# Designed miniproteins, single chains, continued (3): the designs that were tried, part 29

Each design is a single chain, and the fold is of that chain. pLDDT is the mean over its residues in the fold that is shown.

## One batch from the design tools (miniprotein)

Design m9047
Fold by ESMFold2-Fast:
Parts: structure tokens; C-alpha cells; sequence
Structure m9047 (fold): chain A 64 residues (1-64)
């Protein structure tokens, strides 16, 4: 689906941002990817990326 393809692109961009230490931006893109996976009917991927976003956000909050 178009939603799945866009979710995959956002997830890849989040990986790049994470490599740059931009954890807050990475978390935002991971949340958006999760929403798109939900719309595509892929609830397992949506749950995975929501957890990834929470992890990235915690890293950003703690300055880790």
C-alpha cells in the first residue's frame, strides 16, 4: 500500500537521524511511520515502531 511504502521511507530517515544523534526528530518520524503502518493494517510493525519512538524519545530526554 502507499501507506506502507511511506512508512518504510520515514523509518529509514529516522535511522539516519538517529545516527546523527537527532533522537527527538528520529522519534517523531518513528511515530509517524507507526501511524502509517496502522493505516496499512500492519499492527505488529506499528507497535514495534511506537516502542522504537519511545526509546529514542527517552534517549533525547536524558541526553544519552
Amino acid sequence: TPERAEAERLALEAVRLGQQGKMEEAARLLDEAARLYDRAGDTDMARFFRRSAEGARRMAEKGL
Scores: mean pLDDT 84

Design m9048
Fold by ESMFold2-Fast:
Structure m9048 (fold): chain A 99 residues (1-99)
Amino acid sequence: MVYTTSKAAALVLEKVLGLTDFKIVDDLKTAELSSKDSVIVAGEDIEAIKAAIEKGVGRIYVISEEDKTKEVESLGGKFVEKKKIPGGSAFIQVFERAK
């Protein structure tokens, strides 16, 4: 299941990556997440990114206008791919848990 605090972010990833099975939550830091789950986070929300990595989620989708590779990798993520969001300056970066 793909967890996010933003319905708008879920719609973006549905259109750009074809993702389904979204669950909207109030706070990713308090959500019960596992390695079978994925999360969508804003690149500016470092605490949400850190919480997702600490909970051991299988995949993290970071939406930002800036490259967050070094920041997310310093927290234990592994960069997989980057995809431009059409019509804007933002992009989606995909990270997996480093083993």
Scores: mean pLDDT 78

Design m9049
Fold by ESMFold2-Fast:
Structure m9049 (fold): chain A 101 residues (1-101)
Amino acid sequence: SVKDKALEIVKELQERFPLFTQLPSPSRKDFWEKVKNPVSLSEIEELIKSGEITSLEEFEERLEQMYEAIKEYYSPDSPMYKLAEEMLELAKKKIQELREE
């Protein structure tokens, strides 16, 4: 099912990019004042499990939301920005492979 495949991808992303599993703590006011729509891989996993994400397109949109949030906070030269690009590229590749099955 789409749900099972999306969960497999998000779990692989959490294993390969553990820094994106959770949002910064509420005490990180610098992050929370700057970033409008943050989302973590853990939150995306919960949205898939709850049935709020029902398609591969919705799944990809949530991953792109995370990427945009990271770009708001981190500079293009930062390791975090580069890791976010690598994460999104891997995710899009995995999603495309599922569409070709």
Scores: mean pLDDT 84

Design m9050
Fold by ESMFold2-Fast:
Structure m9050 (fold): chain A 80 residues (1-80)
Amino acid sequence: MIDETIEYAERGEAEKAVELFHKALEAGETPTPRQYVAVAVAYLVLGKSREAAEWFLKAQKLGATTEDIEAEMRRLAKAL
């Protein structure tokens, strides 16, 4: 389920990516930093900058570097 968050973000389906991410959290799944970055990018695409910032911060707290976040954003920007 949570792995599908990245897949939907890669397809430009930002709203679906956010929906599946929250369903995965409710099911007790633990996101990786990469999955937090994917949902943060989806929130940016939806114009929700405050929520995006919160999810980027969670990715950083779990060990994602600025380089990791930038690389993932560049990868997802090709689809979004």
Scores: mean pLDDT 77

Design m9051
Fold by ESMFold2-Fast:
Structure m9051 (fold): chain A 62 residues (1-62)
Amino acid sequence: GSVEEARALFAEGQRAYAAGDLERARALYSEAIHLYLQHLDGADPALQEALRAYEEVLAQLA
């Protein structure tokens, strides 16, 4: 995995979220976060954006 792969997964997750596929968005965001955590610092804006998107999906699924 790479940061570029994480960005692609996050973008696909955003498309799934826009389509109303919350389960797919959750899975894609989770995979993107996993890859970001392998390569980025916890304060990185890309990781923080992905974490916020993930929390929003979890709130919608609750």
Scores: mean pLDDT 86

Design m9052
Fold by ESMFold2-Fast:
Structure m9052 (fold): chain A 69 residues (1-69)
Amino acid sequence: VDEAEVLLALGSMYLALGDIAEKRGDKETALEYYEKALRLFEQALQLDPDNPLAREGIAEAKERIEKLK
């Protein structure tokens, strides 16, 4: 397991936590988790610039953040 793989896994976890918070109507908590996921995916992309999972994660996190604003 390398650092990029760990960051991708954590990013996915925070996206899921954000989705749970959003479903509960906790918009502020959802936004915080989505922003954490975005940062983790951006770090993963910095370590592996051609990683499609990191790029997909960034896009998904940004979409969720925009949806809440």
Scores: mean pLDDT 85

Design m9053
Fold by ESMFold2-Fast:
Structure m9053 (fold): chain A 101 residues (1-101)
Amino acid sequence: KEEEIKKIEETLKEAQRIIETDPNFVAAALRVIGLFLDLKLNTKDPKLQKLIDAYEQYALTLMRLRRAEEEGADPSVIEALRKQLEETKKNIEKLKEEILK
């Protein structure tokens, strides 16, 4: 369980690198989705699948925030995305605690 969580965390680091380096939003999104899908296909544990989904949502929200900032989106949109990131991060920690118990 701890090793599987660590692998998910390493996948998030790779997703963040894709987000930072790939200038094509759609291509980056598909690559990020593919990374988390590959993890999900390699586990049958429903708690780990929920954790993978939470990390995927966090990564995709990071992409949306970066795009919104780059496009000069309304500050209310940027604030909403930042709040969504914090909520997803909170959910990730809760799911990790439930798996490690």
Scores: mean pLDDT 83

Design m9054
Fold by ESMFold2-Fast:
Structure m9054 (fold): chain A 108 residues (1-108)
Amino acid sequence: NFASEFAEKHKNLSTEEKIEILIEELRKLGLEEVAEKLRELAKKYPDQASLILSLALALVEAAKRGLPEEKLLELLDAFLNEDQVKFPELYAEITSESSERLTQAANL
């Protein structure tokens, strides 16, 4: 899957560098608003870089599976509002196995 392939290809990069690559991937997919909001999150919460990386991977995976930008923005808003119920439920619509991992990251 994309997340595993990304992790192997970029394993020697910093978390911040990985986030920047994923932001550019979102831009290439035409998801400019999602990319900008994610970049602002990374600037505002540098201490949450690992959590933001997990979110960035989830957003790119969802986009590649054909989710519209509106749904991706809803995921970002749920994360920003610390919605422990809505965020895992929205993510479960995208990937069942990844939702457990993302919930663990969100609880850190």
Scores: mean pLDDT 71

Design m9055
Fold by ESMFold2-Fast:
Structure m9055 (fold): chain A 55 residues (1-55)
Amino acid sequence: SMLDDAIRLLEGEVARVTRQIDEAVSAGDDERAAELRRVRDTLEAGIAELRRQRA
């Protein structure tokens, strides 16, 4: 379904952002890591909403 495709795409984006957070943390870039965590939180909220729409 279109919702399942959208969820899969967003889950892929969460994985990419998580790798970027790990890189920022390793570099000591705390401000970038915090910004990326906010982006990930927004993506995860979007996934949760799409999952609710499938029920």
Scores: mean pLDDT 89

Design m9056
Fold by ESMFold2-Fast:
Structure m9056 (fold): chain A 63 residues (1-63)
Amino acid sequence: TLEERRAAAEALAAANPERAALAREIAERLIKIGDGVEAYLEALKAGKSREEAEEIGEKIANS
């Protein structure tokens, strides 16, 4: 279940704090990439050109 997976992740983080720090950095980067993709899609829905939408998405993903 989701709860079991969350508990397992927390236990792993507690046992391996250095690895947990690296995992958090990767997760934060993936979240920023996801935010960039969402911004790209919203820009396209708002009638922006593909090039303008890509610039908006890349700016957010690389923040």
Scores: mean pLDDT 76

Design m9057
Fold by ESMFold2-Fast:
Structure m9057 (fold): chain A 67 residues (1-67)
Amino acid sequence: MGKIVQVETTDPVTGRTLTHYLVSFDDLESAEELRKKVDELEKAGKITPAQRDALRRQIDAEIERLK
């Protein structure tokens, strides 16, 4: 099962709250489902194209870790 999680952290330099999106999955099938979900969220206007690209890069990195 693939997950997209919104996480808030504090920037140690500026002290500002930063919002990050993390992806998590344990198999390649979940990774493909998650990629489709990310594309659908961007098409629906729920995330920006930049956020979609960042999430896709995270998915690609996690796929590499599963090998």
Scores: mean pLDDT 70

Design m9058
Fold by ESMFold2-Fast:
Structure m9058 (fold): chain A 66 residues (1-66)
Amino acid sequence: EAKKLLEEGKRLAEEGRLEEAIKKYEEAIKLDPNYAEAWENLGRVLRAAGRVDEGGQYLVKAAKLK
């Protein structure tokens, strides 16, 4: 379930396990490509991991889905 993957990603991000959080958000998006919240959380965690340009692109994607 995409929602459970999003929740797991959020917990991993809170623990500072940013690469594992990215993986969970990517899995959530694979199950539901229109899941705006998953794109937004992926964008934010990518920016936190120093992948600023990629994170910005996914935040734009999330905004367009809503």
Scores: mean pLDDT 82

Design m9059
Fold by ESMFold2-Fast:
Parts: structure tokens; C-alpha cells; sequence
Structure m9059 (fold): chain A 86 residues (1-86)
């Protein structure tokens, strides 16, 4: 339950980061990208704790895909983390 909620929150923050970037709000884009990362990592940790490593990796991969147009370095970090868990 909580892991799923955090995954949804991560995706919402990633979309918010892209929207903020499109408006030229670099500060808001950065804050939302960091929030997406933190929520994705927390979601993945909860899934991994339950032995659901495939779901944990997918959370990180989906969030990375959403963040890639906004912050390619954060996206790459999350993709690497997903490969290590999977």
C-alpha cells in the first residue's frame, strides 16, 4: 500500500518537475525532481523489504523515464540503482 502510494507520488513529482521546467521555473523544477527521486527510492526500499525486487526496480525505472527530459543525471542514477536491485 504505502510503497504504491510513494511510487504514484514520485511520478506526480516527476511530471511537476517537467511542467515547472517548461515554465522556466528552475528552482521548482529542481525541487520536484528531488522529491521524485526521494519518493521513488523510498518506494523501492519498501518493495525490496517485502522481497519484491522486480517491483522495486520498476519503480526506479518508471520514475527515471519520467525525469529523463528534465534531469538526465538523476534519471541515469535511478536507472543504475534499478539495475543493481534487479
Amino acid sequence: MEAVALHVAALINAVAAAFSRSLGDEEAARANAEAAKENALRSAELFAKEGKREEAAEVLRETARALRPVDPELARELEERAREIE
Scores: mean pLDDT 86

Design m9060
Fold by ESMFold2-Fast:
Structure m9060 (fold): chain A 95 residues (1-95)
Amino acid sequence: AMSAEKYFQEGLELYKQGKYEEAAKKFDEAIKLDPLNYKAWFYRGKAYEKLGKLKEAALDYRLAVNILKELARTEEEKKLLEEAQANLEKIEKKL
């Protein structure tokens, strides 16, 4: 019914409102339509981290890292790769 981008934007709005479980569901829909959407993986990871779902957050950050290692070309993408790697390392220390 919606594009991957629309689901991603709805997820971001819900995330900003602190509605992390609802945000994660919207990011899930974005990922189903575009599995290379590294932003959706990254923000679903952040939502899971806020929910205390650390194993799920680590998996999502790892996928974002894997995609960004192959696709990152811009400074913004390289910065997001660095942030995803830092978030993954931080969570793995808590597991």
Scores: mean pLDDT 88

Design m9061
Fold by ESMFold2-Fast:
Formats: structure tokens, sequence, C-alpha cells
Structure m9061 (fold): chain A 62 residues (1-62)
């Protein structure tokens, strides 16, 4: 469901912010892919989610 995808994206961002980059990538990219495949995310929403995740990862890596 949409709520499940949103929760996974939030969890991925938290993992990235905590420095758990590997798990953040796994959870985040899987959620984005699933959301797109099921039509729960638009291409624009998926791009925004990916950019937010990548920014959090980059900031956590110092």
Amino acid sequence: AMVDIQQKLLEARKLAEEGNVEEAKKVGYEAIREGLEKGLLTEEEAKTAKEALEKAIKEAEE
C-alpha cells in the first residue's frame, strides 16, 4: 500500500542519517522500485525520494 511505501522511504532516510548506508540503500531503492512498479509512486515522486535518500547518504558519509 502507499502508506507502506512511505514508511519504508522514511526508514531508509533514518538509516542513512544514522550512517547505516548499506541498509539505507537496500531499503530505499527497493521501496522506490516497488512503488513505481505498483503505480504507488509517480516518476516525479520516485525521483524526489531518490534525491532525498542520496543527499542523506552523502551527508552521512562526511
Scores: mean pLDDT 78

Design m9062
Fold by ESMFold2-Fast:
Structure m9062 (fold): chain A 66 residues (1-66)
Amino acid sequence: SARELAEFARELDAKGIPVEVVVEGNTLTVRAGDESKTVTFPSPVAAEAAAAELERLFPNVTVHRL
């Protein structure tokens, strides 16, 4: 869920690890170093909304749209 990705991103950000978000259709992946977490959303609109929320919460996050 978006909440799980936000918590994962927050933990990585707290460790000072650069965080990347990848949006592909209805799938959202958060990556940092050797760690990644992927969540599938019910629609591309839902995935994009979650990506936008992560970008808002973590201004140093880079979002890649494939």
Scores: mean pLDDT 78

Design m9063
Fold by ESMFold2-Fast:
Structure m9063 (fold): chain A 71 residues (1-71)
Amino acid sequence: MEELERRLEELIERAAELMKSDDFQVGVDAALVLIEAAIVRNALKQGRISPEEAEEWIERLEKRLDEVEAK
């Protein structure tokens, strides 16, 4: 559980930094990852999703953020 929360916090921090990009589209794509990561974090804390479901979401969001960083 702690590791999933750490990964979500790291995603939010990374996305927030990318939102400062001079590339408008990179900023938009990063903001969407930030919003989705925050929703997953809140759902996990409230027990609305399982840890397994949260891990799948985190993996997808990490992949998307890596693709945004590569632009």
Scores: mean pLDDT 84

Design m9064
Fold by ESMFold2-Fast:
Structure m9064 (fold): chain A 70 residues (1-70)
Amino acid sequence: MKKEIEKLVEELHEIIREIEENGTEEQIEEAKKLLEEYGPKISEALEKEDYETFKKLLEELIKKLKEILK
């Protein structure tokens, strides 16, 4: 569990950095909206130690962020 979560968090940070460095203004704004939408949900799952929901939310967020760069 922890190792899988760490890998997802690293992937999330990588994609955010890629969007910030190489994304257009529009792509950066879209990414910001997704982070604002998912951030509270991810934080709540982590506080409740609901690692299954936390993992699912991270995977969904990463997938949506990758779609922005296409």
Scores: mean pLDDT 81

Design m9065
Fold by ESMFold2-Fast:
Formats: structure tokens, C-alpha cells, sequence
Structure m9065 (fold): chain A 72 residues (1-72)
């Protein structure tokens, strides 16, 4: 169920020290909140994912998720 997946991802963000794992979790949270119609939260999480991907040197993902947030 989506609510259980959201809770698990929020917990992963709090407990993980791996920036890529945290970015992947933010990316998935953005997708899930977009499906729920919560565009404000979806945009927030896509921006968080984009920021971390930028720091990791993943320019393609950083640009992709920045655009996703701007389109919401």
C-alpha cells in the first residue's frame, strides 16, 4: 500500500548515511505524492532529490527532478 511505502521511505531518509540512497528515497517520495495528487509535497521531494543528485555529480537526474518539481 502507498502509505506504508511512504512511511518506509521517510524512515530510510532518517536512518541512511548514503547520499545516493537518500536521493533515491526522495525521488520515490516525489513520485508517490504526485500519484496522490499532493503536488506541493511531490515538488518538495523532487527538489530534495535534485539537490543531492547535483552534489553527487549526477547532472542528468538533478536536471530531471528539478524540472519535475517546476512542472508541478
Amino acid sequence: HMEEEIKALEEAIKTSKDPKNIADAYERLGELYKELGDNEKAAHYFRKASEIYEKLGDKEKAERYRKQAEEL
Scores: mean pLDDT 87

Design m9066
Fold by ESMFold2-Fast:
Structure m9066 (fold): chain A 70 residues (1-70)
Amino acid sequence: MAPLTEEERRVFRAMGELALELGRPPSLREIGERLGISPATVSYHIRRIIEKTGLPDRESLVAAAVNALR
């Protein structure tokens, strides 16, 4: 798989941590609030991570992030 950048790794980690804390997939706003960035910037990074990982959707990416933390 293509390597994630430092910012992409921060977004990926925040998705997993928030999903565990909330018991559900986090919104773009919730991820943005955690990282201090706009929801639009979060959306951009998620799209890039999906492209690099080959996962089919955001829900699969959240599941992968949660599994990476367990």
Scores: mean pLDDT 81

Design m9067
Fold by ESMFold2-Fast:
Structure m9067 (fold): chain A 79 residues (1-79)
Amino acid sequence: SEEAVKYLNKGVEYLLSGQYEKAIEYFKKAIEVDPNLAEAYYDLGVAYKKLGQTEKAKEYFNKAIELDPNLERAKKALE
C-alpha cells in the first residue's frame, strides 16, 4: 500500500531525528493500513528499544520475522 509506505517513511524520519514517540505513532498508522508490513514491525521494535522498552521491542522484532523470515536486521536485533 502506498499509504502504508508513506506512514512508514514518516516514522523513519522521526526515528532518525530521535523523536521516538512520534515514530511509534506513524509506524502504528502504517500497520493499521497494512498489517503485514514486516518493516513497520521491525521499526516499531527499534523505536521501543530506543525508549528502553526492551520486552516490547523483542515482541515487535519477533512479529517482523514471522511476517518476513528473510528480514536479517530483525534477526540480528534479537542476538
Scores: mean pLDDT 90

Design m9068
Fold by ESMFold2-Fast:
Structure m9068 (fold): chain A 81 residues (1-81)
Amino acid sequence: MLSEEELRAQLEGYRLRAAFFREAFAGDAEVEALVARMEELLRRAGEAVDAGDLATAERLLRELHRVEDELLALATAREAA
């Protein structure tokens, strides 16, 4: 299980990357939907860490990783188009 410090560091990384995708792909509705999903997961994960529920935070971090993988695949497809 990740420590609180490790979880907070990972969540900050995801927050910065979500902001990057929002700016880089502004106006792309599919990208915007995935970024909105990441932001909701970041909000919930932050609340879980603040509540001391590190197991829930780690589960949400894994879901963030899956959403980011979908976003990266979509971004790659957009660059190839």
Scores: mean pLDDT 84

Design m9069
Fold by ESMFold2-Fast:
Parts: structure tokens; sequence; C-alpha cells
Structure m9069 (fold): chain A 89 residues (1-89)
């Protein structure tokens, strides 16, 4: 399995668990960050790495300004969807 396929699988799991209420929005943010950083460290496609890094930077800046769990949840779900689209290329 490629590094991108492994990352996709983990991101899909995080999204499903967050949607099911099995993990908190903060826990989902932590797991998504861990997954994205692992991908960046292992991926050899520099352009794809930069796109993932830029998206992660945007997410963390927005998450730091989130005023509620509902706002954070929406940000994490949006970022997960955007990451999945990047990794489907």
Amino acid sequence: MSIAEQAKERIEEIRERLEAGEISPLEALTELNRTAHEFIQKEKDEELRKKVWDLLTELNLAAGQARSDEELRALVLEAAERLLKLLES
C-alpha cells in the first residue's frame, strides 16, 4: 500500500469516528495532524507534500481561533475532505 493510500485510510477512519461521535473534535484534530505529518515525512512527491503541509497549516491556524467544539468539528471535517481529495490524484 502506498503512503498516500495509508494516509487516506487513516483520514477516512478519523472522519467516520468523528461523525459517529466516537472521538472529540480536539482528538480528531490531533489524529489528523499526526497522520498528515507522518505522510509529509514519508512522501517523496514534493508538490503533494507542500499541498498537504499548506492545508494542515491553514487548518491549525483556523482551529486555534475556533470558539466551540461545533466550530472545530466543522473545520476538521472540511480539512479531512480536502486532504482526501488531494490524495486521490
Scores: mean pLDDT 86

Design m9070
Fold by ESMFold2-Fast:
Parts: sequence; structure tokens; C-alpha cells
Structure m9070 (fold): chain A 65 residues (1-65)
Amino acid sequence: MAKNKLSEEALKLLDEGHRALQAGDYERAVELFEKAIELAKKAGDEVLQSIAEHQLDLARERLKR
């Protein structure tokens, strides 16, 4: 799979995770952000990986509180 395809899929998962977060589905948001991180890692996209990791931390904080 091409690097650009993996980054595109990671961006879609990031968008879906953000929507789940807005809907209050924090467990779903965590799952989607974790998948986005894995795809960003496979793509070698360090910037996208960093963004997805930050969003994951926010979703996890919502689950704790």
C-alpha cells in the first residue's frame, strides 16, 4: 500500500474519531484515534502521528472524568 494512501486513511479515521468525540462516544473515539496512529506510523507520517496521539490523549481524558 502506498504511503499517501495510508496517510489518507489515517486522516479519515482522525475525522471519524473527532465526530465520535463530539457525539460523546469516547470509547469509539479512542478506538478510531488508535487506528489513525497505526496507519500514520505505517505511512512514516510523523506529523499526522503526533496529531492523532494528541487527539487520543484528549479522548482518554474524557473517559477518565
Scores: mean pLDDT 81

Design m9071
Fold by ESMFold2-Fast:
Structure m9071 (fold): chain A 67 residues (1-67)
Amino acid sequence: SSVVEEIYEYINKAIEYAKKGDIEKAEEYLKKAKELYEENKEKLSVSQYVAVSLAIIGAELDIELAK
């Protein structure tokens, strides 16, 4: 779905900026991913819900380790 694609786009940007050391932009994109996820979580399949949840956790850890 388009919303799942948008969530992953924001997650991927968050990880990209974290790897570049741009923590402010990494946190901004992660926030956008989390907001879309929370707004649309009831519309996700179980597999999509689990995959997105794990991807968000991974991005949070990447940002924390980049600090």
Scores: mean pLDDT 86

Design m9072
Fold by ESMFold2-Fast:
Structure m9072 (fold): chain A 74 residues (1-74)
Amino acid sequence: VQQAQEYADKMVEYTRRGDSEGAGEYARKAALAAGLSDDEAEGYGRMARMLAKQGDVKLAEGLAKTLVQRAKQN
């Protein structure tokens, strides 16, 4: 859970900076730490890259919450 939270927090930080590659990479790491498959992690990475390009920090925070909740279920 802690590792997923740390990666999710970094994803939001990179989203605030408009760094789409950083946001995508940390979304993938958070998803993997939450016990999701590689395919699911790639999906979350693509979503986070889009949110960072759009500057949608609130949706990125929602995504972070979702990934942390999934980690807590493992």
Scores: mean pLDDT 84

Design m9073
Fold by ESMFold2-Fast:
Structure m9073 (fold): chain A 57 residues (1-57)
Amino acid sequence: SPLESLTPEQRKAVEEALKKAGITDEDERRAVAMLVKLGYSPEEAVARIKAARAQQA
């Protein structure tokens, strides 16, 4: 899992950001973890995934 390849600090920050945003979908959680691995902040990664969801509507 992409979450397992993060540092414990990054993983905690990602889980907190996902919980705060109400993101429970596994594909969206995985996408956020991938963005954080690429150097995005957890908050920025969540914002990008929310923008992608809005585009689907």
Scores: mean pLDDT 77

Design m9074
Fold by ESMFold2-Fast:
Structure m9074 (fold): chain A 57 residues (1-57)
Amino acid sequence: SEEARRANARTAGYLGQVDAALAMLERPELPDSARVPLPTSGKALTPEQRARLEAAL
């Protein structure tokens, strides 16, 4: 489910596992329009990690 992917990606972000978080969000079967939205104020991600996540979306 998309909600589970969002939750797992945020958890990986909190653990500093950027590669894991990006891999969860970069599922090839998801169309770009259905990709996980960025956290609006998520402290789970550093500014650098957030920029990478935004680029991946």
Scores: mean pLDDT 54

Design m9075
Fold by ESMFold2-Fast:
Structure m9075 (fold): chain A 108 residues (1-108)
Amino acid sequence: HMEDEPISEEEKERLKRRAQTLADIARLFGLDEVADYINRAAEKVKTKKDGELLEKLMEKARELINVHLDYEDAVLRGELTPEQLAAYQARMDKLLEEIKKLVEEIEK
């Protein structure tokens, strides 16, 4: 297992570029906090384990962006009940908390 092995500079730069692209997409949709978390995590990657954690973070960020887009579409359609609003908010809050925990793990 390669948990404590240093990540190569090439793989680190590749991950940083992918993270920057995803952060830029998040900002386009007003998810500035998500973009900031992605960039913070990417800057602190040192090991192969950190790289794996950043990949998981990017997966959760993509899911959050998709949930946000679904929410915006529902609002624009005018078909949003209070229960559906609460469900979208709960899912986004859960994903944001999971992202935050991954950032904290990478920054340790």
Scores: mean pLDDT 86

Design m9076
Fold by ESMFold2-Fast:
Structure m9076 (fold): chain A 70 residues (1-70)
Amino acid sequence: GLATLLSAAHEALEAAETDPEEALRALDNGIRTLEKEGDSESAARLREAKEALERDPEEGIRKLRELQGL
C-alpha cells in the first residue's frame, strides 16, 4: 500500500547518493512487500524508480522525490 511505497522511496532516497546498493535493497524490499500485499500498481512504480536509479542516479533521485510528492 501507500505506506510501504512511501517508506521504501524515503529509505532509498536517503541512501541513494552515499550507498547505491542500500538504496536498491530498500526498493527491492518495498517491491516484494507490495507484491505480497497485492498492490501491483505501487510495486510497478517502485520498479520504475529502481530502473531509473540503476541507469542514472540523478534521474532515479528525481523519481524517488516525485513518488513522495516532493
Scores: mean pLDDT 85

Design m9077
Fold by ESMFold2-Fast:
Structure m9077 (fold): chain A 69 residues (1-69)
Amino acid sequence: PSEEEIEREIVRSLVLMYASLVKQYPEETDNLEETIKLLERLKEEAEKLGDEEAVEVAKKTIEELKKKL
């Protein structure tokens, strides 16, 4: 696979992993601000890679975390 394909898979996997963890284990999430920053960066990378689904998942996860601030 190309470097771009590998990057897309990594970014997608990370976004989906964090979204799943936040939904299933909200009480286990320490460092909410740092997790939000990480997801914002992943969202930007997903936008650059044209992965609209990953962007939307990241946005929803960020919104969910912001409710807990």
Scores: mean pLDDT 77

Design m9078
Fold by ESMFold2-Fast:
Structure m9078 (fold): chain A 73 residues (1-73)
Amino acid sequence: SLEDKVKELEEKAKKYREEAVKLMQQIGDALDSMTPENAEEQVQRVRDLAQQARKATEEMEKYKSEIEKLKKE
């Protein structure tokens, strides 16, 4: 059914949102653990985590877009 399909897409969007939140928390942890000695490595770690969070957010937005298309018809 349309309702079941929307529910499946909402669950997928939720999973990617949860992944993005966890990645943002890891970014916070990396910033909190930054010292002058490890700053370059922590900056690179933050960049890598931010890229992963961006990809998770893009997947979430993709599923949200599909939900909106289904709700219009």
Scores: mean pLDDT 86

Design m9079
Fold by ESMFold2-Fast:
Structure m9079 (fold): chain A 83 residues (1-83)
Amino acid sequence: SDSFIQDGRLLFNRRRDANGTISMAQFRAILRDIADRYGLPQSIVDQAVAVARALDTDGDGTISRDQFIAAMRRMADVVAARA
């Protein structure tokens, strides 16, 4: 839902650095927090992390806003069970 994506955006914005990115560790922590809030299994977090890693062209373990939103959208799609 829209609420799911907005909760993620708020958590990302609170942790992002001056470059607009978060670390992979912060990213995992945010996804686990969202998954816990919405009663989701950890397997969904692992799927979202895999998506972000595939989009990470830096290799330094930083996650941009766009990579984060892409991962959140895929989590939301799985939650909706509307493939």
Scores: mean pLDDT 73

Design m9080
Fold by ESMFold2-Fast:
Structure m9080 (fold): chain A 92 residues (1-92)
Amino acid sequence: RKELLDALLKALQEFSKEESDKLGLSQAEREERLKQSERLAKSTESWPLDHQQALLEAFEKGLQMLKDGAKVSDAVKLVVAALLRVIGDLLD
């Protein structure tokens, strides 16, 4: 449980950095975007139902991948990708 949460947080931070590098954001813009992304990730109950459903479906797919013998890292990447898509939509 703790290892999965730590891996999710690390993957979120790494992807946020890569996206910010591609967008050419300033240091202040990168810090604000990361702060807003972390805030949104901690308040999933406030999201629109469609966005909550998309994240739930990603979790279900991740769990199925684990049952099929996939690596934990691959399941985590799938869930983080879905989370970041929702956060991107909510920041717009």
Scores: mean pLDDT 67

Design m9081
Fold by ESMFold2-Fast:
Structure m9081 (fold): chain A 67 residues (1-67)
Amino acid sequence: SNEEFAKKVEEQLKTMREAAEKLGLEEVLKLIDEKSPEIIELAKQGKYEEAMKMLEELERAGVRALL
């Protein structure tokens, strides 16, 4: 359901933000804070492919910052 998907997206974004904060990744934190509202809105609208694509872009940015 849209509610279950949105909840999972919010949970994943929260986990990513907590990890970025603990690691001091300020640019990644900023990006997560800027993009999270849009990703959550897309998830609530049932736009699963768009929400997942944006999540993957955030995850990729986080991985690059750790390298």
Scores: mean pLDDT 82

Design m9082
Fold by ESMFold2-Fast:
Structure m9082 (fold): chain A 68 residues (1-68)
Amino acid sequence: SAEVKALTLKMVNYALDLFDERGIEPSDAQLAELQRRMLELAREAYEKKLSEEEIKKRVEEIVKEIEE
């Protein structure tokens, strides 16, 4: 659980950096959705031992979906 929490925080920070790079200020609803999806991805990544490259790609895809 501690590992999943640490991974979730790392992924959320990466996603927030992507929003900042694109000049997008996420809404409260977008932030809540981001947190939920990052927790789900972190659990999958931990269980399936996803690579850092795979995780980053999945985060980028999720950020793009949330922007829409």
Scores: mean pLDDT 85

Design m9083
Fold by ESMFold2-Fast:
Structure m9083 (fold): chain A 117 residues (1-117)
Amino acid sequence: MVGVTVAVTTSDGRLIGYKTVRVEPGETATFEFKADVEDGEILRVTVSVSGPARIAEVKVTLTDEETGKTYTVTLRPGESGEAPSGARLEWDEDGTAIATFPAKKNTTVKVEVTVEL
């Protein structure tokens, strides 16, 4: 069993959501948060794992509930940079994945985390 923790905050540190789920290596943990933010606020998604496992992949899907548009960003170990959606991607040496995005009000954030040994 591996603990997967997802925290969603604004860039100024306001907590939108926080949850920990236990999974087996090779499984995908799914998280969903409704973000109560203003247009143009920056959301920060931080994904970490506990135990001997590592993050293999993180998929973050943002749904703009006013327009119905959905944007997906995939993060893999060693990747960094800016995605076409304006998302910024970063990895810590400890295997923590960090993604930041400009958000719209009434945004739903879905995070899918795949872990392995």
Scores: mean pLDDT 77

